# Designs tried in a protein design run: designed miniproteins, single chains, continued (5). Part 67

Each design is a single chain, and the fold is of that chain. pLDDT is the mean over its residues in the fold that is shown.

## One batch from the design tools (miniprotein)

Design m18308
Fold by ESMFold2-Fast:
Structure m18308 (fold): chain A 60 residues (1-60)
Amino acid sequence: MRQSEIGLLIRELVDAIRRGSPQSEIDRIKKRLRELGLSDSQIQTIEDFIRRAVERERKR
């Protein structure tokens, strides 16, 4: 069920960034993604994608 856990953590990361959660909350989710086998580069790519999508939504 690691793939399902990764999906849930990505959803939590989206929600955290969208809500403007503290960096500590975001870092906690990123740490869990690393523990599930994602590389730092994969996690950074996901975070950057989410941040740009959220910024575009808020700027409208």
Scores: mean pLDDT 79

Design m18309
Fold by ESMFold2-Fast:
Structure m18309 (fold): chain A 90 residues (1-90)
Amino acid sequence: MQIHPETEATLDKNVSLSFEVDGKILEISVAVNGDIDETIAALRKTLEKNPLLTPEQREALVARFREILENENDDAEIMSKLKELLKEYL
């Protein structure tokens, strides 16, 4: 099937997020797509399985992740900002 109407909003990439919490490395892998709510739901499910983050840290991370996805349309910019978010939690 060949269709041509694709935009930056149809980003479909996997992002690996790494955090150091209490001397342990937590790796979170999230599929980023053009559906922001789907991407956020996947992130929340991944974070719920990892007890190394406090509820407050999880909520802050989800909020910032959502803000990046809602405000950025460029694929490279989304990836750049998500990598920057990683550095703040390492």
Scores: mean pLDDT 63

Design m18310
Fold by ESMFold2-Fast:
Structure m18310 (fold): chain A 96 residues (1-96)
Amino acid sequence: VEEIKRAAEETKRAMKNLAERGKKNPDQAESYIEELERMAKTGQAVLDGIALTTELKGSKEQAEEARKVAEEKKKEINDLAKKLIEEVRKYKEELE
């Protein structure tokens, strides 16, 4: 569970950093948006992998908890990705 939370937090931090860089480089905004989408997808896959590893190594109870936390953190990553992509796109449009 803690590994899932840590991995999700690292992914969210990396995404926030990438979005800030995208805002500073409006000419490359589309590339940053693509990378944000890729990072969100990869982050979610990493959480699924950690949950699967817990299922293979641990009890049913540990597996259920890991799956639940992974789904919750995947939603947080998706929500953050949507917000950051919208911010980068909007910033580019405002600068023209």
Scores: mean pLDDT 79

Design m18311
Fold by ESMFold2-Fast:
Parts: structure tokens; C-alpha cells; sequence
Structure m18311 (fold): chain A 91 residues (1-91)
């Protein structure tokens, strides 16, 4: 469930001091939970892009990931789920 994903992501956030490593671990968790390990390279690239932004900009980026994107159609569910998890973590 989304609630279980968010709880596991919170544990990653509490146990990981490096922002990039934290975001990449959450990206891999989302992909594995959805059975979409083929999406890991795309999600890790997104995590790298987000990690380069100030944390104050993360909610905006996370919200954008929840929108449909034709360029990401093959991994859309994983990208949107990653965005939803990040939105709940940036509260």
C-alpha cells in the first residue's frame, strides 16, 4: 500500500544522511515494490536531479512527477508513485 511505502521511505530518510543516497534508495524501493525494476535507471536519474536542488524545491519537483508525461510512458506508474512518496516525505 502507499502507506507502507511511505513508512519504509521514512525509515530510509532517518537512516541515510546523504541526500542522493537517500533518494536513490527510495527510488529503488518504489521500483521493486511495483515490480518495475526496469524503471530503476530512470528513477535514479530523477533522484540525482532532485538531489541537486534545495530541499525547498523538492515538493514542486515531486508534484511534477505525479503528472502524466508521454516521454516517460513506459515507466509512468513508477515515476508517479515515486513523486507521491516524495510529496508525503516533504511535509
Amino acid sequence: SMEELVEKAKEIKENTSDKLEMLQQIARLVAKTLGREDGIPVLERIAEDISRLPESRWPQMAAMLTLPDPDLADVQEAVQTFGEVLLKLTE
Scores: mean pLDDT 84

Design m18312
Fold by ESMFold2-Fast:
Structure m18312 (fold): chain A 89 residues (1-89)
Amino acid sequence: MTPEELLREYRKVLEEKGPPEEHARLVDRLADHFDLTVEVSDLTLEDVDRTLEGVQRAREAHADDPEVVAQIDRVEERLRRVREELRRR
């Protein structure tokens, strides 16, 4: 799965209010993908920005579940790091 495809899947789960287990699995997959020193040549800044907007909305929607909020915050941190790497190029 490409980083772009993974971000699209994550956005769908966020919009459909998927269960916490799906959020956790996607966070783990995102972390594994971005922990590799990858040349992120095929992922666009626009894709990251759209996903960050979805993350903020999901955080508000799941504010009553601190475990889900913690997973969402971890995704946001990873996406911000990817965004900075894309901006440095």
Scores: mean pLDDT 62

Design m18313
Fold by ESMFold2-Fast:
Structure m18313 (fold): chain A 85 residues (1-85)
Amino acid sequence: SGIEEYLARIEKLGKEIIEAARNGEPQSKIDALLDEMRRLIAELKGLMERVAPQEVVDSLTAKMEKLLKDTEEEVAAILAEKAAA
């Protein structure tokens, strides 16, 4: 249950970061939300390492790191589009 709650929070935060970028929120706010996402991923990894097999830890960590990277790339794309307009 705790793992599912972290996954849901991380996914929600990723969407909030993209929305903040689309809405023209300050870079400092976007950076703070990205730092929060990184913190939640690290906390989830620490939780999983106590209770889950290594293969599950590695798989879910890779998925969350990919979600973070996809979020960072989408933010960069939004900011580049706004700069070109």
Scores: mean pLDDT 86

Design m18314
Fold by ESMFold2-Fast:
Structure m18314 (fold): chain A 75 residues (1-75)
Amino acid sequence: SLEEKAKEVKESELSEEEQELLSKIKDEELKKKALEYLKLGYVAEKEGNLELARKYRIEADILLGIDEIKRYLGL
């Protein structure tokens, strides 16, 4: 499954841009979810599914946005 393959991906195999995205998320749970999405996107890209890879990247970007909003609201 994509999830099993994603678990085998090391954070260091992600792009510098994706690693920077993760470093900006301060909430530990949102960061874990973003990492999972980025790893799923990595596997999808390697399997040639560029549309799915982009969708997972967008999910990670949404989590960064949620972290920023949560921080602004003091949540």
Scores: mean pLDDT 86

Design m18315
Fold by ESMFold2-Fast:
Structure m18315 (fold): chain A 74 residues (1-74)
Amino acid sequence: MKEQIELLQQLLDAISKNASLEELFKLLDQLEKAGMDPSLIEQLRELLKNNSEIDLGVAEVALAVELTVLRLES
């Protein structure tokens, strides 16, 4: 849980800073290994790969919701 929260914060920060797809995918791989839902990880990979403002916005909202849920459960 704490590891997932820290990785989600890092991923959101990386997206806001326009990090490379390689860096974003590395963070997604770490989240998957930390026990995050594989279906969510796959969806996020597709959204980030498309690199559209809309798809990036959807990814940021999904990550922010997941981060909020994890924080409330902590």
Scores: mean pLDDT 76

Design m18316
Fold by ESMFold2-Fast:
Structure m18316 (fold): chain A 68 residues (1-68)
Amino acid sequence: MVDDYVGFLDDGIASTQTQLDATTGRLAGLQADPNASPSDIAAEQGRVDDLTATIATYTAMRDAAVAS
């Protein structure tokens, strides 16, 4: 059933969004910390980018599932 798969993807999107919000908050904290290394900031920015890409991928999969 497509609806079960869509529900699973919606849960995945919601979970990833929660992780993105938390990671974005940590990145902001690192950027405000004068003791944070540029490499730590870059690593956290990479996590934001990866989570954003994951949401886009799940959204595309969801759209494909409901269209097919």
Scores: mean pLDDT 83

Design m18317
Fold by ESMFold2-Fast:
Structure m18317 (fold): chain A 68 residues (1-68)
Amino acid sequence: PRPLSPDELVNIVSDFLEEKGKKELAEQVRSKLGSSRDEVLRAVGKAVNTLSDEERYELSERLERAAG
């Protein structure tokens, strides 16, 4: 599997957050489109910290699938 680009991370994580009803967090992550990897990872980490263990597992599976 290849590492995901920062923009791929933003899109996958923001879509997942929106599906879980966390629209404000999804918008915060989406605002990082075109930003550096460090800025994206900071925003993603902040959002992930609000997730339950089950939601974190679901997100990790989605990210792993996207990485191919």
Scores: mean pLDDT 83

Design m18318
Fold by ESMFold2-Fast:
Structure m18318 (fold): chain A 72 residues (1-72)
Amino acid sequence: SMVMLLLRFERPLSEEQIAALEALAAELGGSLSVFPDRRAALVEVPEEGVERFLAEAERIAGTRVTALGLEG
């Protein structure tokens, strides 16, 4: 089952960070779309991948990431 999360970042993401997050989502069988301000993203990942995605997303962003579950 897929879940959708709205992510918010403390700082605008660099292009390198966006590429890393897109690659991470794809590796987990999902996808990621970054908003134009680069401070928010929608991610769709398998439920079993959520914990790993969030932990690695914080590492890539270099800050804590706020995640809101959306109906997927």
Scores: mean pLDDT 85

Design m18319
Fold by ESMFold2-Fast:
Structure m18319 (fold): chain A 65 residues (1-65)
Amino acid sequence: KSFDPALLQEMLDLSVRAVSLAVQITVLRRQPETPENRAELERLQRELDEVSARIDALAAQMLAA
């Protein structure tokens, strides 16, 4: 059913960010294995995990309502 439009918009914004991060990770994984690339992958993975956790929290709030 219909959810709060503001919460839906926030969830969509976070989803777009998650897709962008996933694309960056995919591109970087095609690069040679270097310490620099490993550090960048770890940073991107942490950010993706954070965004994913926020999406899950918002989804739980919307489903509980």
Scores: mean pLDDT 81

Design m18320
Fold by ESMFold2-Fast:
Structure m18320 (fold): chain A 90 residues (1-90)
Amino acid sequence: AIEEIKELVEKMKEALRAGDLDSAIYYAVKIFELLKSVLSEEEFKELVEKIAPLIEEALRAAAAGDIETAIAHLDKVEELAIEAIKKEEE
């Protein structure tokens, strides 16, 4: 789960650097699908409320050509997702 999240976030970063917003959105959907499969419904809902705004900000920054800011938001998404997965394993 953690390794899969890291891979999906890296693929999303690669898509944003390439200007491929369609692929970036595809990887964002895959991140949510993976999180829904490994977290409880309550933990998933709480995490989505935190990471969905960060993903929206990343996509907006990338659309404006601010790839550095977009990547910083995705780094925070990865951090929060990994923390949530680790907490569920406790």
Scores: mean pLDDT 82

Design m18321
Fold by ESMFold2-Fast:
Structure m18321 (fold): chain A 76 residues (1-76)
Amino acid sequence: EIAELEKRAEELRAQYERAKRGTQIALDAAAISSPETAAKNREVAAQLQAQADRLEKEYQEVTDRANALKAAREAA
């Protein structure tokens, strides 16, 4: 279970990095676009940022769970 949680944390970290990269790409595209296209790109950036925020929270929860299980096993 600990190894599975650590693997999940690694996967979440990779997904978070992709979402953050996508957010920056969308913002960069907005900077060079027409006002209408810029608005759409900012909306995409907001959605990707919200996804990144959710992934960060899940990463913290999974990491906390893994650490709690390690502590419990070492205490036994």
Scores: mean pLDDT 83

Design m18322
Fold by ESMFold2-Fast:
Structure m18322 (fold): chain A 61 residues (1-61)
Amino acid sequence: MTLTTTIRLSDGSTINISSSTIRSAGLQRGDRVLVNGQPGIVTGIGTSTDTPDDVTLTRID
């Protein structure tokens, strides 16, 4: 099973991303991030759920 992280996007939607992708991006709970260019906040880490095929993450300081 793949561990996943939930990110809440600025439009009110949520996305589940592989925890390995989150780890590679240096993200933790509460961090602000761009998901494919859309602003979001990391809300949960370490759950197994459905994940999108590919996403690009950029941490916002």
Scores: mean pLDDT 67

Design m18323
Fold by ESMFold2-Fast:
Structure m18323 (fold): chain A 65 residues (1-65)
Amino acid sequence: SLEELLEAERPAARELVERMIEEARAGKASLEEVIGAMIVAGAVGLDEAVRELREAYDEAMAAKA
């Protein structure tokens, strides 16, 4: 099933998303990259990571403004 396939991919997706959170916090991630990571995180059920990605990007953008 799609759910089983998404669950099997969750560890790899988690690693990718964790890297993107760090890049977003450092101000190195584009909006497009952050949105892509949020879509992946949401698809594999990493709801907390979706929130962290949004917060990391917003904080980095606020620091540049």
Scores: mean pLDDT 81

Design m18324
Fold by ESMFold2-Fast:
Structure m18324 (fold): chain A 89 residues (1-89)
Amino acid sequence: EKEEKLRKAFEEGYREGEELAKKLGAERVAAVRISAAGVWIAAASAGDEEGPLRAAYLAGAAYAAAKLAGDEEGVKLAEKLYEKALELA
């Protein structure tokens, strides 16, 4: 059940991203987690078996941080990264 695992990873990432954004700054955490999620999407596209799960987690963290920053474009990008992780899983 790949979708359930990725959903749980996104939710766990969301919780971590929310906490980190409050401690380290929402804009910084969103940018760092978006970049990291993109790297793991690229790894997944190259056949990395862990890529989709890691990308889903990082997308969740990015989503939470972007939401706290009021960055609507960052929220949409995090959603798109999660959707790509689901496609590559």
Scores: mean pLDDT 87

Design m18325
Fold by ESMFold2-Fast:
Structure m18325 (fold): chain A 97 residues (1-97)
Amino acid sequence: SLEAERRRRILREVVEFLKQATAEIDKIDPDLPEEIRNRVLAILAAIKAFEYREKGQEELADILLDMVTPEDIERAERYLKEGKTLEEIIADLKAEQ
């Protein structure tokens, strides 16, 4: 069905985003502890959800936001307003641990 095809495409886009985000984190800090890596991924997922929302892709945005905490969303909004790079986000989270 068209609905099943749409759901599979959404899943593929989410998986591809997560793979790409993980690869970008590894380019900056391949030895990043798993706990911090997971927090960075959650923040990047929230940022990606905001991008999807701006493009009218609300279903993709909602799926990513359901995977993260309210704290991750608040941090993502703050980092976007401050114009933080991925390197700066990683440095901030490392300093808090």
Scores: mean pLDDT 87

Design m18326
Fold by ESMFold2-Fast:
Structure m18326 (fold): chain A 84 residues (1-84)
Amino acid sequence: MEELLKKYEPEVERVAEEDFQILLEESNGNAEKVLEKAREIKKKLEEYLKTKESQIKTEEQKVVAALMRKTAEKLVELAEKLLE
């Protein structure tokens, strides 16, 4: 799992940065609003994955779920850094 997460780390960072730019545009550069939306995206993803827990049985499905979580975590980190 960790090797695959490391392999896809550039893709996770790219997707998180693209999502971050979209949130900046939609929020007219309001850092607090970007952070609120980023946290909402992460919360919705965790709820979604919880509803699919019984269906996530293969190693490939587990890797995809982990990559989705990593992307949401990176998005929140980018939004938090904007407030510093």
Scores: mean pLDDT 79

Design m18327
Fold by ESMFold2-Fast:
Structure m18327 (fold): chain A 77 residues (1-77)
Amino acid sequence: MALKITAVDEEGITLSDGTKIKYEDIERVEFEDGLLVITLKDGTKIKVDTSTLSKELRRKLLPYEVDEGIRLIVEAV
């Protein structure tokens, strides 16, 4: 099941199931089958539907786009 981004802050993102992902825990971000796939440093893969990412949430990500993973999230929307 694909999760939605519900909140963005300086430490990380919050998903629709209540999962919190810290930027420091992100190993890589890939785009696969229309979904953003976030791979964490522990090997966990999380599928995120970015089609529901609001302009407000995207704006919050812009200051962090110098981080490679955050840039990929912004580019996916």
Scores: mean pLDDT 69

Design m18328
Fold by ESMFold2-Fast:
Structure m18328 (fold): chain A 69 residues (1-69)
Amino acid sequence: MEEEIRRLGREMREHLGAGRFDEAGRVGAEMLPLGALYAARHYKLSDDDIENLARVLKVDPEVIRELQE
């Protein structure tokens, strides 16, 4: 996860540096779910936060709860 976020971050920065804003936006959209999963793993979330995050990521709330353990 962290390695994947770092890889996508490098790709996004390369596209931004080259003026390819549409490509940078696409990579940023790919990073958003991974960043949210990283946050769920490292920060304590309420049950409401878990349900909302699971809905946004289109995953089972149990997956997010497992990351909290």
Scores: mean pLDDT 69

Design m18329
Fold by ESMFold2-Fast:
Structure m18329 (fold): chain A 65 residues (1-65)
Amino acid sequence: MEEIRERARKLADEYYDEFVKLYKEKGINEAIDEFAKRLEAEGYSVEEIAYAVGYLRDKIFEDEK
């Protein structure tokens, strides 16, 4: 469990800039949907995607409000 979360955190860090770009262009809900689709196409597990999306949301929330 913890290893999956650490991997998801690193994945979120690596994709943060791309996610922020999607967020600016399409808004948060659309950015999450698009990002999840990309990770699913890359073969990541549902659990890793869920954690990575959670970390990305947390980073956006902390940076904005």
Scores: mean pLDDT 76

Design m18330
Fold by ESMFold2-Fast:
Structure m18330 (fold): chain A 69 residues (1-69)
Amino acid sequence: MEEAKEEIKEFVREKGREKGLSESLIEGAIDVAIETFDRAVAEGLSLEEARELAIKKGEEYIETLAKAL
């Protein structure tokens, strides 16, 4: 579980940096992704499915922020 969360954080952080987001906005995207992961696991999804959903939601949030720039 901790390893999967760390992978999600690194993916979202790298994507945010590539899109030119500030560190505070990147942390917001990481929070969204991790909350999504925790909720998915709590609702009975596999770690793999939860990770995929979290990454997708984090990426969607980053794209929304980048579009607003």
Scores: mean pLDDT 82

Design m18331
Fold by ESMFold2-Fast:
Structure m18331 (fold): chain A 86 residues (1-86)
Amino acid sequence: SIEELYQKMLAAPSAEEATLIALEYIKSRSTPEQQKILDEAEKKLKEYLETGDESVAEELEKLLSKVKSLIDALLEELKALAEKLA
């Protein structure tokens, strides 16, 4: 559930780990075509975190833009949940 995701993200040891948890959650609720894009985005995120290469960051941004609706929907749900808990 979105509540379980929020708790896992808060318990994550780093922002990096929290981001990977969020991407896995979106991927599990995506179409096969969206899952391919998210899998590639996850690989690019890990590569960027290792190298700091701005060209990899640009590729990641381009991939995430293709699934922006999924990301925006998750952020909306997480914000709504955070407001209920405040």
Scores: mean pLDDT 79

Design m18332
Fold by ESMFold2-Fast:
Structure m18332 (fold): chain A 61 residues (1-61)
Amino acid sequence: MSEKEKLLKELFDLGAKEVSYATIMVSNRKEGKDISEEQKKFDEYNKRSLEVEEKVKKLLE
């Protein structure tokens, strides 16, 4: 099974989580609520997504 296929599946999963937390943050910000925890979770998933993207790029070289 290809390493690239595994990384692409992880990337799609991380993207879905980022969208979910981004939606919560937009809603909570509109209501004047603290978004610190949601921002932290978003940043964690975004950082992991960038790491996976770098690995995919290296496999395409």
Scores: mean pLDDT 80

Design m18333
Fold by ESMFold2-Fast:
Structure m18333 (fold): chain A 67 residues (1-67)
Amino acid sequence: SLEKAQEEAAKIIEENGEDNKEAQLEALKLMAAAGDGGAKAGLLILTEPGEGEKKVKALREEILAKR
């Protein structure tokens, strides 16, 4: 569940340190896998900066075009 993913993510950050970027990335991956939309968007932008932004923009435009 998302709640359990958040707990696991918090534990990773606590064990590896607040400023550990690898731990932050791993925490985002766990939350994204559990269905957190914010974590999914953040992970997409972080791992695929150019392509991630394009995918998010294309998805938004597709939703708007269906009106």
Scores: mean pLDDT 67

Design m18334
Fold by ESMFold2-Fast:
Structure m18334 (fold): chain A 89 residues (1-89)
Amino acid sequence: DEEVLEAEMEAGAAAVALAVAYVISEKEGDEEKAKKAREALEEAQEAALEATKARKDPNASEEEKKEAAERAREAAKKAIETFREVLES
């Protein structure tokens, strides 16, 4: 439960970072970077939502909750990588 919540928060925080990257890319006029940031943002938001659903579902098994947490962490890692690519280039 706590582990799923932490993964959900990590994916959510990564989504916020990507939203910032999207705004910066938009100001730079880089349509490809803006698109990449938006796509990664949507993926991170979706993973966070699925983690929330698993955490709140009383019928979800411990294994299902663990899988949702891992998916959210992977989405957060990808989001951070995208954030770096957009801002460090």
Scores: mean pLDDT 80

Design m18335
Fold by ESMFold2-Fast:
Structure m18335 (fold): chain A 71 residues (1-71)
Amino acid sequence: DEAALEELRRLAEQYAKENGLEIDEAALAAFLEMARRTDPRLALELLRAELAGEDASELAAALEAAARAAA
């Protein structure tokens, strides 16, 4: 779980660098916090799908549903 959160942060930073984007620390922190409370592995899968330019809608919906169940 903590390893998944670390990988999540790493991938987000790498993607931002490769696409010439400035990392938004506040948005990243909010996403990591949500992932930590919900399912870090599912969040990692969601980010990987986003980075691949694939349809991440179902993964996002699943993570949101898990977050609601956890709350």
Scores: mean pLDDT 67

Design m18336
Fold by ESMFold2-Fast:
Structure m18336 (fold): chain A 99 residues (1-99)
Amino acid sequence: GLEELLKRAEELEKKLIEVVKKASEEDQKKFMEALGPYLKKAGEAYEKNSSDPKKALSEILYYISKGLREAAKAVPSLRDELLKLADEYEKLAKEAAKL
């Protein structure tokens, strides 16, 4: 259900923080530049779907997944870890859409 998906999303966020923490300051800046536009889209999706938490969660997770795929291109040193996280965010987005 929704509670389980939220806990899984929190776990992915913690893993993402640990991955980015390993990067140099230069790579962290490149990561944020690539992810930034997608976080803005995720925020807009949250606002548009404020009355529908399941739809809001699905769209937020989808944009984070897209942003991580772009960040993987910008930061080759983190590519494999970011792509794995992007796949997991996309899986959660699809599960949230089915709720």
Scores: mean pLDDT 88

Design m18337
Fold by ESMFold2-Fast:
Structure m18337 (fold): chain A 88 residues (1-88)
Amino acid sequence: HMKVETKEFKTKEEAIDYAKSYLEEKGMEYVIGTDPADGTTIIFGITPEGKQVLFIIKYDEKKNKYILTKIETDPGTEIVLPERPLPP
């Protein structure tokens, strides 16, 4: 099953720190990438048991905030990563 949640942060660094802390507390290994075209940051984590968590961080001009979208799945549910390569 897939669960989607959003959170708002004042800075991109706060959003990234939140995602990293969440994944580290759960013992997840993760990969981080930022799209140079629009500044979107993607953080992908997975447990040894196959639970997956994806964080997408985007700037919202209307709110003047960084919006973090968290997508969680149970083992056996696939998260489709963006077709474009994740930048380092």
Scores: mean pLDDT 73

Design m18338
Fold by ESMFold2-Fast:
Order: sequence, then structure tokens, then C-alpha cells
Structure m18338 (fold): chain A 85 residues (1-85)
Amino acid sequence: SVEELRQRALALLDEMLAADPNDFARLEALFAQLDAVLDQLFPHLSPEEQARLGRLRLQAQLHLAARDAAGFKRVAAEIAELLRA
């Protein structure tokens, strides 16, 4: 269900926020899992939410590529707030 996908995404986001900021292998693995769940959620979001989520996903990927765990976690928190609304 859409609600089950949303709860799975939120659980992954909570794991990301709790993860060791120096464990980039874990952050990358968690992001890959989140990205797969978000792909399933995407068609169930409004066009405004889809546009915002697309921008946040790109920002998260860029922070992760730059090895900026703090920036990555800030974006993860923003995705969590979007999904709770």
C-alpha cells in the first residue's frame, strides 16, 4: 500500500539520521534503498510534491558524492518532513 511505502521510506530516513556520519558505505546503501522506495511512492504524490522530492533527491545525491554527511542528513530530514505532510 501507499501507506506501507511511506512508512518504509520514513524508517529508512530515520536510519540515515541515526547512522554514523563517517560510514559513507552505509549512507550510500541506505540511500539506494530509500531511492527505490521513493520511485514507488513518486506516482502517488502531487505534482508539487513530485517536483520538490525530485530536487531533494538530487541534492542528497550531490552531498553524498561530495562526502558531506551533514548536508546529506539535512536533506534526509527535509524528505522526511515532506512525507509526513
Scores: mean pLDDT 90

Design m18339
Fold by ESMFold2-Fast:
Structure m18339 (fold): chain A 64 residues (1-64)
Amino acid sequence: SDATKERMLELMEKVQEGTRARFLLDNPEIRAKLSPAEIEQLKEKVREGDEAAKELVELMRELG
């Protein structure tokens, strides 16, 4: 359905954002230059991305 397609695209966007945030946090040199607030924002994006990835896999299984 169109609603399922829109949800999948939304989840994919969150996965991409979380992946980018993880790479920034995993670099000690970059992380050292971030404020505590920026670090918490990136951690939240990683968490959202991980949850979105799980939901996306479940939706793809349900479509089969």
Scores: mean pLDDT 86

Design m18340
Fold by ESMFold2-Fast:
Structure m18340 (fold): chain A 90 residues (1-90)
Amino acid sequence: DAKVDAAAAEAEKWAEENRAFFEEADALARRLAALAQAGDAAAQAALREVAAIQAELGRLLDRGELTVEKLREALERMTAILRAGLAAAA
C-alpha cells in the first residue's frame, strides 16, 4: 500500500533525525518499567497510557495516516506521561 509505505518512510526518517529524543523517552520508559515491575501503581498507570498511545500510532501507520506531526505530538505526550509517572512513583 503506497499510503502506508509513504507514512512509514516519513516516520522512519523523522525517527532517525530525532534519535536523541527517542533515546531519552526509552530511558524514561525503562526506569518506569522497573518501578512498575516492583508494584508501583503510578508507574503501571503511566505505562498503560503510553501503551494506548503506541497502539493508536500503530493503527495510524497501518492506515497510512501517520504524519510526522502526529508522531511528534504523540512522542511529546508520551514523554510528558513518562516524566509525570516517574515523579509520582517516588
Scores: mean pLDDT 77

Design m18341
Fold by ESMFold2-Fast:
Structure m18341 (fold): chain A 93 residues (1-93)
Amino acid sequence: EKAKELAEKINKLHEEYGKRIKQSTPEEREKLEIDYLYDVAKLELEILYVRGQLTKEQYDEGLAKLDEIRKTAKSVEEAVKKMNEFFNELRKK
């Protein structure tokens, strides 16, 4: 099942980013945390698509929105807030 493979990828990202964050400077850590949130959010979006909860168009639009959040967020807190808002809006469709 593709959803199980994607969940395993999320666990692997958690381990990999956890190691990198532990070795990082404070400036590097915020960027790594934002990148981690983005990579996890992409896999969560793909799980919704694979489970038939999203159309291909909604999935592609969602990926573009998550990339915008990653590029424009000035802090981890802003990235978390905007990603939560995005997923909340997606659940209403």
Scores: mean pLDDT 81

Design m18342
Fold by ESMFold2-Fast:
Structure m18342 (fold): chain A 59 residues (1-59)
Amino acid sequence: SAAQERAEIEERIRELSKKEGVDLLEAAHRLYRQDPRARPLYQELLDKGVAEGRESLRG
């Protein structure tokens, strides 16, 4: 299912983050370059980073 695929991609991102010593956004970007199934989650993390940046500018 799509939910199982997403969970597997999330776990791979976490493992890559630990292995490479990078944050989740960078790990997702690196995985997306090798596996296009990671693109939606990478985009979500990127959009969240942009939203957090806007919130920081308010406070």
Scores: mean pLDDT 74

Design m18343
Fold by ESMFold2-Fast:
Structure m18343 (fold): chain A 75 residues (1-75)
Amino acid sequence: GPAEEARAALRAAARAGDAAAALSHMGQYSNETGDELVREGGEAVARGDGRRGAELAQKAGVLTPEEAERLARAA
């Protein structure tokens, strides 16, 4: 469904180091699921705090530690 597609796209963007795509997919995932950690994570990335955004997406269980570290370096 849309939430699973957004999660898969977010993970792919993180692995690719595409911070802009990751931000977009965080927004879509939070809209589909109501996940407050991913919503806060997207807001952090939008403010230039990619490390905090990656940390929150990892805490939400949507990114692995490796994917979160790749995103943190890209954003």
Scores: mean pLDDT 86

